# Ledger of designs, part 102: designed miniproteins, single chains, continued (4)

Each design is a single chain, and the fold is of that chain. pLDDT is the mean over its residues in the fold that is shown.

## One batch from the design tools (miniprotein)

Design m15553
Fold by ESMFold2-Fast:
Structure m15553 (fold): chain A 50 residues (1-50)
Amino acid sequence: SSMLQQQKKKLQLLIDGSIDLLHSIIMYGGDSPQFQQSQKKLNEIEQSLK
């Protein structure tokens, strides 16, 4: 169904967002605006998953 396919795509976005978050910590540090922005984006993806 379209719902199942949408959930699969959103799961992939969560995985990609999690990788981006880790990259932001490694490259810029946990006290960086880049980390804060990546965390916010991942949270928005999670909200859209519902």
Scores: mean pLDDT 81

Design m15554
Fold by ESMFold2-Fast:
Structure m15554 (fold): chain A 56 residues (1-56)
Amino acid sequence: MTQKQAALQLSQEFKLSQSFARGIVDEYMQSHNLTTVTQEDYERLKEIVRVASVPA
């Protein structure tokens, strides 16, 4: 999927702001030199969000 699609799906799934989700996806893609997000990359992004998120 694209960066935009991954960010949107992540924001919907974790109830995050789209800007916050976009930032996480962008940072991950930049650090790994990715042009697209695979299903495996998306699963790793979900784990990053779980670890990085402070419980409400």
Scores: mean pLDDT 77

Design m15555
Fold by ESMFold2-Fast:
Structure m15555 (fold): chain A 78 residues (1-78)
Amino acid sequence: ELKEKVLKLIAELEKKYKAEMDKAKKTKTDQEVKDLILQIHQERVDLLKKISEVIPFSADEQAQLAKEEAQIAALKAA
């Protein structure tokens, strides 16, 4: 129950941030928008990681989170 509520809140925040990013794309450079998207994505992953320490994730959920972390790290290193 708690895990489901938290994941739903994260999804709602993602939709809100998506709308804000779509607005920013019309007024900011593509590079600035990409940087903002990367920051938001990183914050989401960090939050999910903290939640997984308190609420057990399935093996598939853990594997997916690890893949997302690795992809973000690779993008930052590039």
Scores: mean pLDDT 71

Design m15556
Fold by ESMFold2-Fast:
Structure m15556 (fold): chain A 92 residues (1-92)
Amino acid sequence: MVEEIQQQAVELAQKLLEAYQNQDEDAIKQAEKEFNNLRIQVSQEHPELLPDIDDLSVILNGGTAQPPSWMPPELAQKIKEAVKLYRKTQKA
C-alpha cells in the first residue's frame, strides 16, 4: 500500500539520521542498502511515488531537494545537518 511505503521511507530516513548522529559507518551502509531496496520496490510496484523517493534520496545524501509532503520537515532538516557534520568529521 502507498501509506506503507511512505511509512517505510520515513522509518529508513530516521534510521539513517540516527546512524549519522552516532557516526556508525556500518549502520549508515545498512540503511542506504535498505533505502535502495525500497526504491527498487517502489519502481516496480508504485512508480508514481518514484519522484518523491528520488527527492528523499537526494536529501539523504546531503543534497538539496524539496522533501515529500508526507515527510516531517524537521526530519529532512536534521538529516541535512547530520550528513554535513558527519562528512566534516570523516575529512578531518
Scores: mean pLDDT 79

Design m15557
Fold by ESMFold2-Fast:
Structure m15557 (fold): chain A 57 residues (1-57)
Amino acid sequence: SKEEINQLILEMMRLVGEAVQAWIEYKQTGDPSSLEKMEELLAQIQQKLQQLQSLLQ
């Protein structure tokens, strides 16, 4: 449904924002935990993108 699509897009937008924040923290501190956080967030974004693609087909 349109509501499911909208919710998924909002979740992806939030995850992108969190990934960007983790990247900025990594660049400022060199903390590998921030890099790991970014990698996990990117994996979640990829899964949400696959779900979105299935809903749009």
Scores: mean pLDDT 86

Design m15558
Fold by ESMFold2-Fast:
Structure m15558 (fold): chain A 72 residues (1-72)
Amino acid sequence: MEHVVVNVDAKGDVKEAEKKLKEIAEEAKKNNIEATVNVGTKESSLEEVKKIAEEIEKEYPNVKVNVGVLAE
């Protein structure tokens, strides 16, 4: 089983970040791949992106999401 690491910049738009996370998770599931996604976001969006990450991990057990704040 292949393992991939993906970095996502979510400073601009939480909805775009959610879309990218879902696309990565669906592709990983389709190809039976383990995926680690690192998401950088604004402090004001941190809790929203964390909730999205928790939902993705719940639906896609082969996907791990790490969420952090990008410094300005």
Scores: mean pLDDT 77

Design m15559
Fold by ESMFold2-Fast:
Structure m15559 (fold): chain A 99 residues (1-99)
Amino acid sequence: SMEEVQRTLELVREALRYADETIEYLDKVGEKLSGDPDMKAQVQKLRDEVLKAKERLQEAARRVTPETVQEAEQLAADLIGTSEEGKKTADELLKKYEG
């Protein structure tokens, strides 16, 4: 339905905003990990995973219709999950580096 399309577009916007905040956070963590190239590379990989999920959602979001709402909703959920896991893993790396 068109109501489902509207709700999905709202979810897409929230997922993209959260991903952008996550990428910015991962960049800051990466700078703090400058003394450990292996840990910095791990954070860069997390950043690349968030960016790829973001790009997939952006492409799907170009045409959200009643027929494609489920795909866009799943991609938005995937982006949120990837962003949350990325932040969590980066926080664990930062604690290990600083502790």
Scores: mean pLDDT 89

Design m15560
Fold by ESMFold2-Fast:
Structure m15560 (fold): chain A 89 residues (1-89)
Amino acid sequence: MLEAAKKLGKELVEKFREYLEKSKNITEEDLKKFKEEGKKKITDIVNNELSENNEALPPDVPVSALELLEKLKEELERNIEEEYERLTK
């Protein structure tokens, strides 16, 4: 679960980097949408793993699992913003 979410995060950042290089005309709204879609995909992977084990969706999961999910979403958002800033300078 967690490794798959981390790998997806890296793939999403790389995909966004390629999109920035090709498009060069990304609005702040596009950036926000990309971050939202990425965070949703990470959440879906975690929720699907919990569902397969017949566990309840958040908020019924352990606090530590929710904290790790939020941390992964924050890292994805930060990495996407860093790529945008690096290529838009």
Scores: mean pLDDT 68

Design m15561
Fold by ESMFold2-Fast:
Structure m15561 (fold): chain A 93 residues (1-93)
Amino acid sequence: SKEDKIEELLYELKLYLYEGVKAAVEFYIELLDKESVTLEELEEALKKARKDKEKGVKASDELIKKLNEKLKEAGRKVLSEEERKELAEKMKE
């Protein structure tokens, strides 16, 4: 389903974040400031992250620090199971 595709793409994004892939970190910082993201925006972000991973392009220490500060401000808010389902539902509309 479209929801399953979104969950798979978000899982791939999380893996790239753990590896410090620059484009993934940049996109996730933007995502933390957004109420919603479209499937097209997520797919485009992952295309950039895949290219950065292949080229070994890593986020700077400053960018990682910014991500950690954003996560702290958001109460360590990663999209919960419930929030991901609500977001997927909005993307269907």
Scores: mean pLDDT 74

Design m15562
Fold by ESMFold2-Fast:
Structure m15562 (fold): chain A 108 residues (1-108)
Amino acid sequence: MEEEARKLLEEGRKALENDDFEKSVELYQKAVELAEGKLRADALTNLGYAYLMLGEFEKAVEYFKEALKLDPNNVKAYRTLAAAYLKMGRFDEAIEAYNKAVELEKKK
């Protein structure tokens, strides 16, 4: 299961690099179904990012929040959550999410 989920994440990333956001959503959704724990959080973060690139900002926020429930220290989830809030004009929430990402990066 985990190896298949990792393969789907890699394929989804390649689709994302080719601007095929709809294909990346499909691949990341399958990865979320197969993944557990931190790997599922990474899959949810990537799924949210694909929705962000499609302009589906509310769906992106939902998936980033789900990722953060599984992995509260996921820097990418906070950075992409901030980007989604900025696109929605929710500036206070964007600043809060970005500050969390910066705080976590300093502890690496």
Scores: mean pLDDT 86

Design m15563
Fold by ESMFold2-Fast:
Structure m15563 (fold): chain A 58 residues (1-58)
Amino acid sequence: MDKEKKKEYLINSAKRLDDSVDDARRTAAESDPETAEVLRRSADGLDQRAKQLRDQAK
C-alpha cells in the first residue's frame, strides 16, 4: 500500500469512529443518567481512538 492509500484508510477509519461517537452521544442525550454516563465514557474512548488514527495519517 502506498503512503497516500494508507493515509486515506486511516482517515476513513477515523471517520467511522466519529460516526460511532456521534451515535453514542446522541443516544446518551436520550437515556437515563446512569446509561448516559456509560455511553459518554464509551464515546470519549472512541473519540480518542479517532484522534490517534488522524495523528498517524499525518
Scores: mean pLDDT 82

Design m15564
Fold by ESMFold2-Fast:
Structure m15564 (fold): chain A 92 residues (1-92)
Amino acid sequence: SEEQFSNLLNEVESKVNKDSDLSIESKEKLVQFINFLKSLPEEDRVPYVRQFLIDVEADPDLQNSLVNAVKNLDQDSLYNALKVFALKYLEA
């Protein structure tokens, strides 16, 4: 449901904001991404994430991890994939 997805994204946002390994700038960018996903219809979320990762030239393993986390509504996998993304592409 939309409520379940919104709650999942709120929990991921909370974990991102508490993560001492992430800079303030990385946290802000990840929170913006999470809030944008909340604004999308369910059917548009996976296509958006897939296109975003192509546009930023993310590695294939990270593309698969992040897309599968969103598709499967896996809170822990989504948080871990976003953290890897930030450390590789936002903190580098």
Scores: mean pLDDT 83

Design m15565
Fold by ESMFold2-Fast:
Structure m15565 (fold): chain A 104 residues (1-104)
Amino acid sequence: SELVKKAGGKTRKASKEDIEKLVNQILEELRKAGMPEEDIERVEKLAKEILKNFDKATEEQRDEVYGILEGALKEVRKYVEQGDPEKARRVALAALETALNLLK
């Protein structure tokens, strides 16, 4: 938490639109990798729940969620480029579940 707060200091005003952009970029990478629609729908469901809870979150929670999703996007892109869509899926799901749990 302390390390995340220091890292997130540059993103202190993460908006709902910023989160929507990161989620959409993750979904685009997963679709580009040819992920099954069932897995895409799981990611979309988690993303919708994050966005629903985001407006009720503290500034600190919002910045932490942004950092988690930004990190996830970088790892998803890496695994997609390496031809490992299964790892990309696992990273995306784990990050979205972590972000959602932080907001609840």
Scores: mean pLDDT 79

Design m15566
Fold by ESMFold2-Fast:
Structure m15566 (fold): chain A 67 residues (1-67)
Amino acid sequence: MKERWKEEARGDIEAARENLKDAETSVEAAVAAAINAVAALFNAEKAGDEELKKEAEEVLEEAKKAM
C-alpha cells in the first residue's frame, strides 16, 4: 500500500517539476505545477515518506512563487 503511494508521489513531483520549467512564461504551467505538487504532497503524506513530503513542499513553494 505505502509503496504505491510513494510511486504516485514521485510521479506527481516529476510532473510538477516538468510544468515548473515552463511556469516562468505560462500561468497555466504554473497552475498545473501547483496542482501536481499538491497531489504529490497528499500522496507523500499517505506514504509516510518524510523526504518525498519535503520535496513536494519545496516544489509547491516554487510553483506558488511562479504564480
Scores: mean pLDDT 80

Design m15567
Fold by ESMFold2-Fast:
Structure m15567 (fold): chain A 78 residues (1-78)
Amino acid sequence: SMEEKARELIEKAKEAYEKGNFDEALQYVSEAVRAAPGSKEGYEALKLMAEIFKKRGDEDAAKVIENYAKEKYPELLE
């Protein structure tokens, strides 16, 4: 399924993130969002994307992604 594909991409993104390969990690999470839009996997990918931007010091990009996630996944916000 597309959700399974998104999960695999999220795991690859986490591995790249742990190795400090932030550009590779961003590519994988972007693919995960496109693979399963509107899903819990898509929400998890957006959260990881925001974390990667924050880790790189790109707070403005992180805020844009966080706001997008709130608009697209209001039921998943705590």
Scores: mean pLDDT 82

Design m15568
Fold by ESMFold2-Fast:
Structure m15568 (fold): chain A 63 residues (1-63)
Amino acid sequence: MEEKEKILKEAEEHARRAVEAARNGDYQTAADHLIKAINLASKVPEAEPIVQRAIEEVRRIVD
């Protein structure tokens, strides 16, 4: 219960940092944070929509 909430918060933070890094042109940092968020979503499926939104946002910035 508490573990799931913590993982969801961490996934949100990594997703946010990935988008921020991509906006700054720091694509290596953005990729690192996306990978961390994806790994968290693999443990907690409820985090999947958060990660998917971040991936779409980063892709939009890179395109």
Scores: mean pLDDT 82

Design m15569
Fold by ESMFold2-Fast:
Order: C-alpha cells, then structure tokens, then sequence
Structure m15569 (fold): chain A 110 residues (1-110)
C-alpha cells in the first residue's frame, strides 16, 4: 500500500531529525565517536528513505527497513554504554525507545 510506504517514510524522517539533534549534542559534548556513528546512521536512514520512495509498496523494502531499524537500535545501545555525557545518554535511550515503538508499528502495518 502506498499509504503504508508514506507512513514508514514519515517515521524515518522523524527518526533522522532526532538523530541529527543527538549528533549535534554529541559534537557539543566533544564525543566525536558518538557523533561519527550517528552521522553514519543518518546516511543509512537517508538511503532507506530513498529506497522506500522508489519502491513504496515493496514488501522486501519494508522488511529491510525493520532490519535497518534493529541495527540502528543496537548501535545506539552501544553508544549509550560508552558515552559519559548524561544528557546525550538520556537522548540516546529516548531514541532507542522511539525505534522500538516504530518497529512494533511497522510490524502491525505489514
């Protein structure tokens, strides 16, 4: 369904904005390792949005989106354990919870 593809794209765009804010916070905190990993994740999300825009009804692309979100979640969990900045840690945890909710929503749509 094209409507399902659009909802997925909207959620990925929201996640991208959240992670861009986390990247900027990591840069301000001098946590360049976290900023670097967040930049890489942002590029992965941009690529996945492009794939969904080109193939909005593709079940394979929808399933790949869930796999990408699971991988992103694990990277954020690793950065949460390694960061010493409490504000960044809280924001990373909030975005892990956001991704978990998005994955559940997507599984219900498929």
Amino acid sequence: SEKIGQKIIEKLRELKKRLEENRDLALKAGDYDTAYELDRIIEVIEYQIKKLEENPTSKEVHEQTIEVLEDIKEVLKERYEKTTNEELKEKLAENVEFIEKVIEEFKELF
Scores: mean pLDDT 88

Design m15570
Fold by ESMFold2-Fast:
Formats: sequence, C-alpha cells, structure tokens
Structure m15570 (fold): chain A 89 residues (1-89)
Amino acid sequence: SAAEEAAAEIVEGAKAAGEGAKANDAAAFAGGAIRLIGAAEQARLELSEEEARRALEEALAAIEKDESLSEKGKKVSVAAVRGALRGLE
C-alpha cells in the first residue's frame, strides 16, 4: 500500500542516517536525515490524513525497534517523525 511504501522510505532514511552517524560520515548522516524528512513530508502532502498517520506510526515503531541504530540516531529520527505526526493535527 502507499502507506507501507511511505513507512519503508522513512525507515530507509533513518537507517542511512544511523549508518552515517556510526561511520562518523557527516555527508551520509545528512543525506539519510534529508531522505527521512522528505519522505515524511511527502507522506503528509500526498496521502490522506489517516494513511499518513498510519505510515508515520509504522515508521516510528520500526525505528524504535531497530537495534542497529544508535540511541542518538533513534532520538533524532523519532523526533522528526513525531514532528510530522504533530503536523497532521
């Protein structure tokens, strides 16, 4: 579904940012963060409110459960997704 595809793209951005942070690669971290933020914003703009909320909540749960992400990487990614969720209010 469109919501599942949006959630997957947000999660891939979070993973890329986390990998960049772990490698001390500022460009890779920034690229992942931009991908995550862009995917969350596209979901808010292109999906219905209900589908966007489902995509963001699914991405949030996946990011929080991903043990490969650093605690700092998780906090940044979680804050970005929660910010997008607040934008739906």
Scores: mean pLDDT 79

Design m15571
Fold by ESMFold2-Fast:
Structure m15571 (fold): chain A 95 residues (1-95)
Amino acid sequence: MKIVKISLSTIVNADPDLPEVLEELAKNGYEILLTQVPADWEKTKVPVYWGGLTGKDINERLPEPVEMTIAEIVKRIEELFGIKVLIQTGPAPPV
């Protein structure tokens, strides 16, 4: 089983190449281990700049963030790319 680690901050910040990377990972049978997730992640809202997660175009970067729960982010990624997302709770890195 192929698992790739991606931080929550990488998903939320929405670099322009992120949709293409996630599509390639899904096509090659990878699962995502979402790291740096708070223990109360089902109730935690984070600012999301990636339009695809908010029902906008998948390549759209929002000028202002939309607050979404991490649970909503996970479901949206799984729906958009057909890729399984696993959660790893833990402290944020110092950078």
Scores: mean pLDDT 76

Design m15572
Fold by ESMFold2-Fast:
Structure m15572 (fold): chain A 85 residues (1-85)
Amino acid sequence: SPEELIRRAQELLTKASYYLLWFRDVKKAIDYVEKALEALRPLLSPEQLKEIQGLLEQAKKSDDATARQLILKAIDLLNDEIDRL
């Protein structure tokens, strides 16, 4: 159900934030955000998916400081979309 997909995505985004903020583990944070994005795929527009995927791909190519900012932006955008569902 959409509610189950939203709950799963919220749990994954919480894990992404914890790894990013407490462990400074950029690679795990990206992995969890990618899993959250995949869970929300049926509920998001192609434009929303492309924007968030673009941020994550840029994060993978960036230094850790820039990657953290891009990941936080992706998490914020996904949370905003969840709140609108």
Scores: mean pLDDT 88

Design m15573
Fold by ESMFold2-Fast:
Structure m15573 (fold): chain A 81 residues (1-81)
Amino acid sequence: MIPKIKFPKLKEPPSDAQARTYGGTAVAEFREYLLENPDASEEEREELIEQIVKGLEDMGIPKEYIEETRKRMEEVAKELA
């Protein structure tokens, strides 16, 4: 079962600091999921990355931070494979 990571809808565009914090939190939660679920398939890992990315997009996080967050999660998945 892929965990649901809940991101709030922001009333204002996020600051750079907020965008960076949400991205960092997403990467940390993804890493914890993989450490607790080492048998997670490549497909399950990719599905979780896409869910996190969509959550950040829905929040209005700038694309540059979303792209950085995706790459960081992909690298974590490779390290823990």
Scores: mean pLDDT 75

Design m15574
Fold by ESMFold2-Fast:
Structure m15574 (fold): chain A 74 residues (1-74)
Amino acid sequence: MTVAELEAEFRRLLDEVVALLEQLYPEYVPAVRAFSAQLLAQIAALSPADQRAMYEQAIATLREEIAQLEALLA
């Protein structure tokens, strides 16, 4: 996966988290969007190797968060 593909996947998972939060905890959506914008800006300032590592870690974390949020809808 290229860094651009990892960024696209991270953004897709962020949109999924936001959609779930809008259903469960809409009050947290602005904070999550602000944090995500800050994180993306920080990652963009890193070397390509560090960008890849950070996106891979963030993607894994978001997938776990999505699983937890989906469990709350069950």
Scores: mean pLDDT 83

Design m15575
Fold by ESMFold2-Fast:
Structure m15575 (fold): chain A 73 residues (1-73)
Amino acid sequence: SELEKLREEVKNAKTKEELENVVIKMYKLLGIEVSEQDKKEIREAISSEPDLQYLKEGLLKQIRAIELQQKAK
C-alpha cells in the first residue's frame, strides 16, 4: 500500500529533505493540494527540529493515525 511505502521511506530517511518529501506525499495521499507556500511551511517546521529521530517518530505516529482513520470507515 502507499502508506506502507511512506512508512519505509521514513525509516530509511537519512536527511531532513527526505522527510520533507514524505510529508508532501502524505498530504497528496490525503487529497490535499500542496502549494509552494505549504512546501515552505513544511521545510521551516522540519528545520526547526534538530533531532532527525524525533521527526521520524512523529511522522510514523501520523502515518499510523491515518491508517486507523481509514480502517474506521
Scores: mean pLDDT 82

Design m15576
Fold by ESMFold2-Fast:
Structure m15576 (fold): chain A 74 residues (1-74)
Amino acid sequence: DAALQALRDKVRQTRAFNEKVAAKLKAELEKQGKPELGQLIADTILTYGVPSVLRLLERDNPELAELLRKIVAE
């Protein structure tokens, strides 16, 4: 089933992307002395995805939203 194969490939690519972004954000926040915040945001990205987390951060923490956008662009 070509549709199921395409869906599996998309899910795998999205998961890999979320893991990469979460790891980079966590590492950056650890460098800033905020490892607990880094872990919380990383776990949230892995659960809800980057777009949902970005939307939440734009409201509550615009500085972290900008950092997340920079990581996504790399």
Scores: mean pLDDT 83

Design m15577
Fold by ESMFold2-Fast:
Structure m15577 (fold): chain A 75 residues (1-75)
Amino acid sequence: GMTAELRAEANAALTEALGRPVELTETTTRDDLVAQLGAAGESVFSLIDLDGDGVIDAAEVRAFLAFLRRERALS
């Protein structure tokens, strides 16, 4: 399951990257992100929702954070 620590790290990373507050829950849908971020929310959801089930899970969040860590290491 998605831990509070994983969620907090993802929320902080997305908030920094987008310049807007982002709140991921244990069951975040595309509509939840679109409500928070507008069109950017759809793009963010598509980057994280790798299995296409319409819900962001812990494995997808971990993969996204690993991607961001690699990008930061190359900067």
Scores: mean pLDDT 73

Design m15578
Fold by ESMFold2-Fast:
Structure m15578 (fold): chain A 85 residues (1-85)
Amino acid sequence: MTPLADQVIQILRDYGYDSIAQQVQELTRQGVPVLTALVQAARAQGYDDMAAQIQALIADARANSDMTQDQIIQQIRDIVAAYRA
């Protein structure tokens, strides 16, 4: 099974956010949870709206403990895609 971090990094690269992907990869190597790393990386690169939506997804995942990894991945794709030109 592909780790959540690897799936998130691939989504970012697929949509051309290579700098965010590299920062997420580095933060997750340091033990930062992948969604928290994504919020930090997006904010550092000036994508405040993306960071806010990922933070809302973290809150939703805490409220819905039965949310699957596939559901989380799909929501991340939708959020990242919304910020493409």
Scores: mean pLDDT 79

Design m15579
Fold by ESMFold2-Fast:
Structure m15579 (fold): chain A 63 residues (1-63)
Amino acid sequence: DLEVEIAEALALIYVGIANYLESKGDRDGAIEAYRKAIEILESNPGADPELLAEVRRRLEELQ
């Protein structure tokens, strides 16, 4: 499903942004970027549940 593939790609872009912000010490910015990724994946039921679980785990590590 192309829409799901695009959603997963966009979520991975936000994960990349979150990783970059973590590397700069911007924890709050990283949390917001991970939340954006989760929102995208949750809004797309066909998205990989393992990817969603991984992003959620990363967010929990920062909180």
Scores: mean pLDDT 85

Design m15580
Fold by ESMFold2-Fast:
Structure m15580 (fold): chain A 63 residues (1-63)
Amino acid sequence: MEELQKKADEYLKKAREHMEKGNYKEAVRYFKEAIELYRKAFGPDSPKVREAGRLFAEAAEKA
């Protein structure tokens, strides 16, 4: 679980960086990867999944 959370946090950080640069398609890909890892670590209803999902929706809207 520790390794999954750390990897998910890294993908979330990369996704946010792409969002800041306007690379919404790339941000969407990284958010998807972070969401899958958070789901594996904490389950689908975790706050981490909800946070990443909200940011994914923002990126997808602008992609």
Scores: mean pLDDT 82

Design m15581
Fold by ESMFold2-Fast:
Structure m15581 (fold): chain A 73 residues (1-73)
Amino acid sequence: MSARETLNRYIATALRAIGLEFEIELLRKRLAQTTDPAERAALEARIAELERELERLKEEYERLKKETDELLG
């Protein structure tokens, strides 16, 4: 794997993680404004799903960061 490919993956992973964080924030804002119990339950489930995905991306990001640091100094 080239240093450029590792750096590109690192950047792409960081951007995906940022996107998920913003989506989670938007859903949390919607949850705060929602009074319907069924809609609240659906939003809470979606937030939990995205938080798990974000955790996986953070693990990938840390791995790619280490690989980038090793390749580029």
Scores: mean pLDDT 81

Design m15582
Fold by ESMFold2-Fast:
Structure m15582 (fold): chain A 92 residues (1-92)
Amino acid sequence: MAEEIRRLAEETGMSLADAGIAMADRDPSRAEEYLAALRELGEEEGTAEEDTARFEAALARARAGAERSREAAREAARRIREVGEEVDEELA
């Protein structure tokens, strides 16, 4: 994890925080692992507090977005079900 974030940052010229956020956006299921790795890297550079705060803020926004997407999907499924109840099989 830490080496992957460091490698991405070097390859792209991103900060460690931005590299960690980009990796978490690609695979949100591993976001906590990226946060832990970023904390370790930040301790080495003396920027741990700032870097982890930026990552945590980005993770919170991503989680809120995912919740809204799940709610929208549930509402869409509900509307499809309601429309289905109104459609006669003879109209299909």
Scores: mean pLDDT 68

Design m15583
Fold by ESMFold2-Fast:
Structure m15583 (fold): chain A 68 residues (1-68)
Amino acid sequence: MAEERRREEIRRRIIEAMRRLGISPFELPTLSPAERRRIAREAGVSVAAVSRFIRELEEGDYFDVLLD
């Protein structure tokens, strides 16, 4: 559905932004508010979206999306 597609697009943009900024997926749970804002700016998403993505990864271990 459109909502799931939008969430996947947001996750894709966040992953791409992290790669461009050189941020490791293993650092996600420990990211400072400043680092989260930097990712949000680079990805063109809200800081709330970045924080949601981090919580979903921590809870569900969705690291497959970060590997390739």
Scores: mean pLDDT 72

Design m15584
Fold by ESMFold2-Fast:
Structure m15584 (fold): chain A 85 residues (1-85)
Amino acid sequence: MVVVVEAEFPSEEKARRLGRMLQILAESFGVEAEVEVAGGRVTVRFVTPSEEVGKELARAAERLGRQLGATRIEVRFLSEEELLP
């Protein structure tokens, strides 16, 4: 499973902070995370074989994003075999 989190913030510093926090959280679950930051927007991809872990990471991402003051946050769940939108 691939979980994609996209969040927008008033500042790039807050976007980068969310990306770093989510990367550390993913590592604590033994999950790899890819982080991309562009302006106030951060995109984080989690690759996990566990749907349960993917859901926990998604919930944590939404909570942390809101706590940091995200103006927008989206979460998408993709199959590892369905890397095409």
Scores: mean pLDDT 80

Design m15585
Fold by ESMFold2-Fast:
Structure m15585 (fold): chain A 70 residues (1-70)
Amino acid sequence: SEKEKAINEFKELRDKAIEELKKRGVSDTEIDYFKELFDEAIEQLSKVKDPETIKKGVEELKKFMEEYLK
């Protein structure tokens, strides 16, 4: 399903973002904070029925990676 595909894409991007933060020497406390934010986002997205809304969540994560993980 498109919803499952979009959620899986979000999870993959989250894992990539966390790995990148770790490589950049971000503190364990900040990494844990981001993990909590991503886990909350995934929980909220799982409750959404509209795949386009989930795709917007993926877009926001991509924007976060571009702006924060330069």
Scores: mean pLDDT 75

Design m15586
Fold by ESMFold2-Fast:
Structure m15586 (fold): chain A 74 residues (1-74)
Amino acid sequence: SAMLGRQLIEQAEELLKKALELARNGDYQAAYEQVQQAIDTLARYYSELFGLSPEEAEELARREVAELAKKIAE
């Protein structure tokens, strides 16, 4: 649903903001884990929404997370 998609994008943004704070504090391992959670969250959604393979969904999610991270860092 559109509502679920919006909530998942907002959740991914929250995870990425937390990752940025952790990285700024030198906790790179915890930051990496937050980024992976954002990717996993969106990959599951795209797999279900578009019927993509796990590999295709993960690739799409990684690209979307990269774009979200750029916007947050601006």
Scores: mean pLDDT 83

Design m15587
Fold by ESMFold2-Fast:
Structure m15587 (fold): chain A 107 residues (1-107)
Amino acid sequence: SEVLEELRALALEATLLLQRIRERAEAQGAPAELLALVDEALALVGELLVAIAERDTERAARLLGELIRVLRTLLERAKALGLLSDEEVAEWEALLRRLEELRRRLE
């Protein structure tokens, strides 16, 4: 599925951005709650990649919806803590828009 291939690429991109936030959050002594949100998002990306590999579009759509929710909460918390530049916020918002578009295509 072309949609699942695009989703896999975005999931891998999300993994890189999440790892970058995790490293910065640990280095700056961010609250444990933020690190827990990063770990939850990484776990959801892992489950999403499995669903994509199994071509389970229904499970992928459900996990994508959960991932988008967690990422939105994480972005808001990271912004409030000053962990992201304006450019990085724009990068995350662009990723979220692309993930939401793919979710609509999965129905």
Scores: mean pLDDT 89

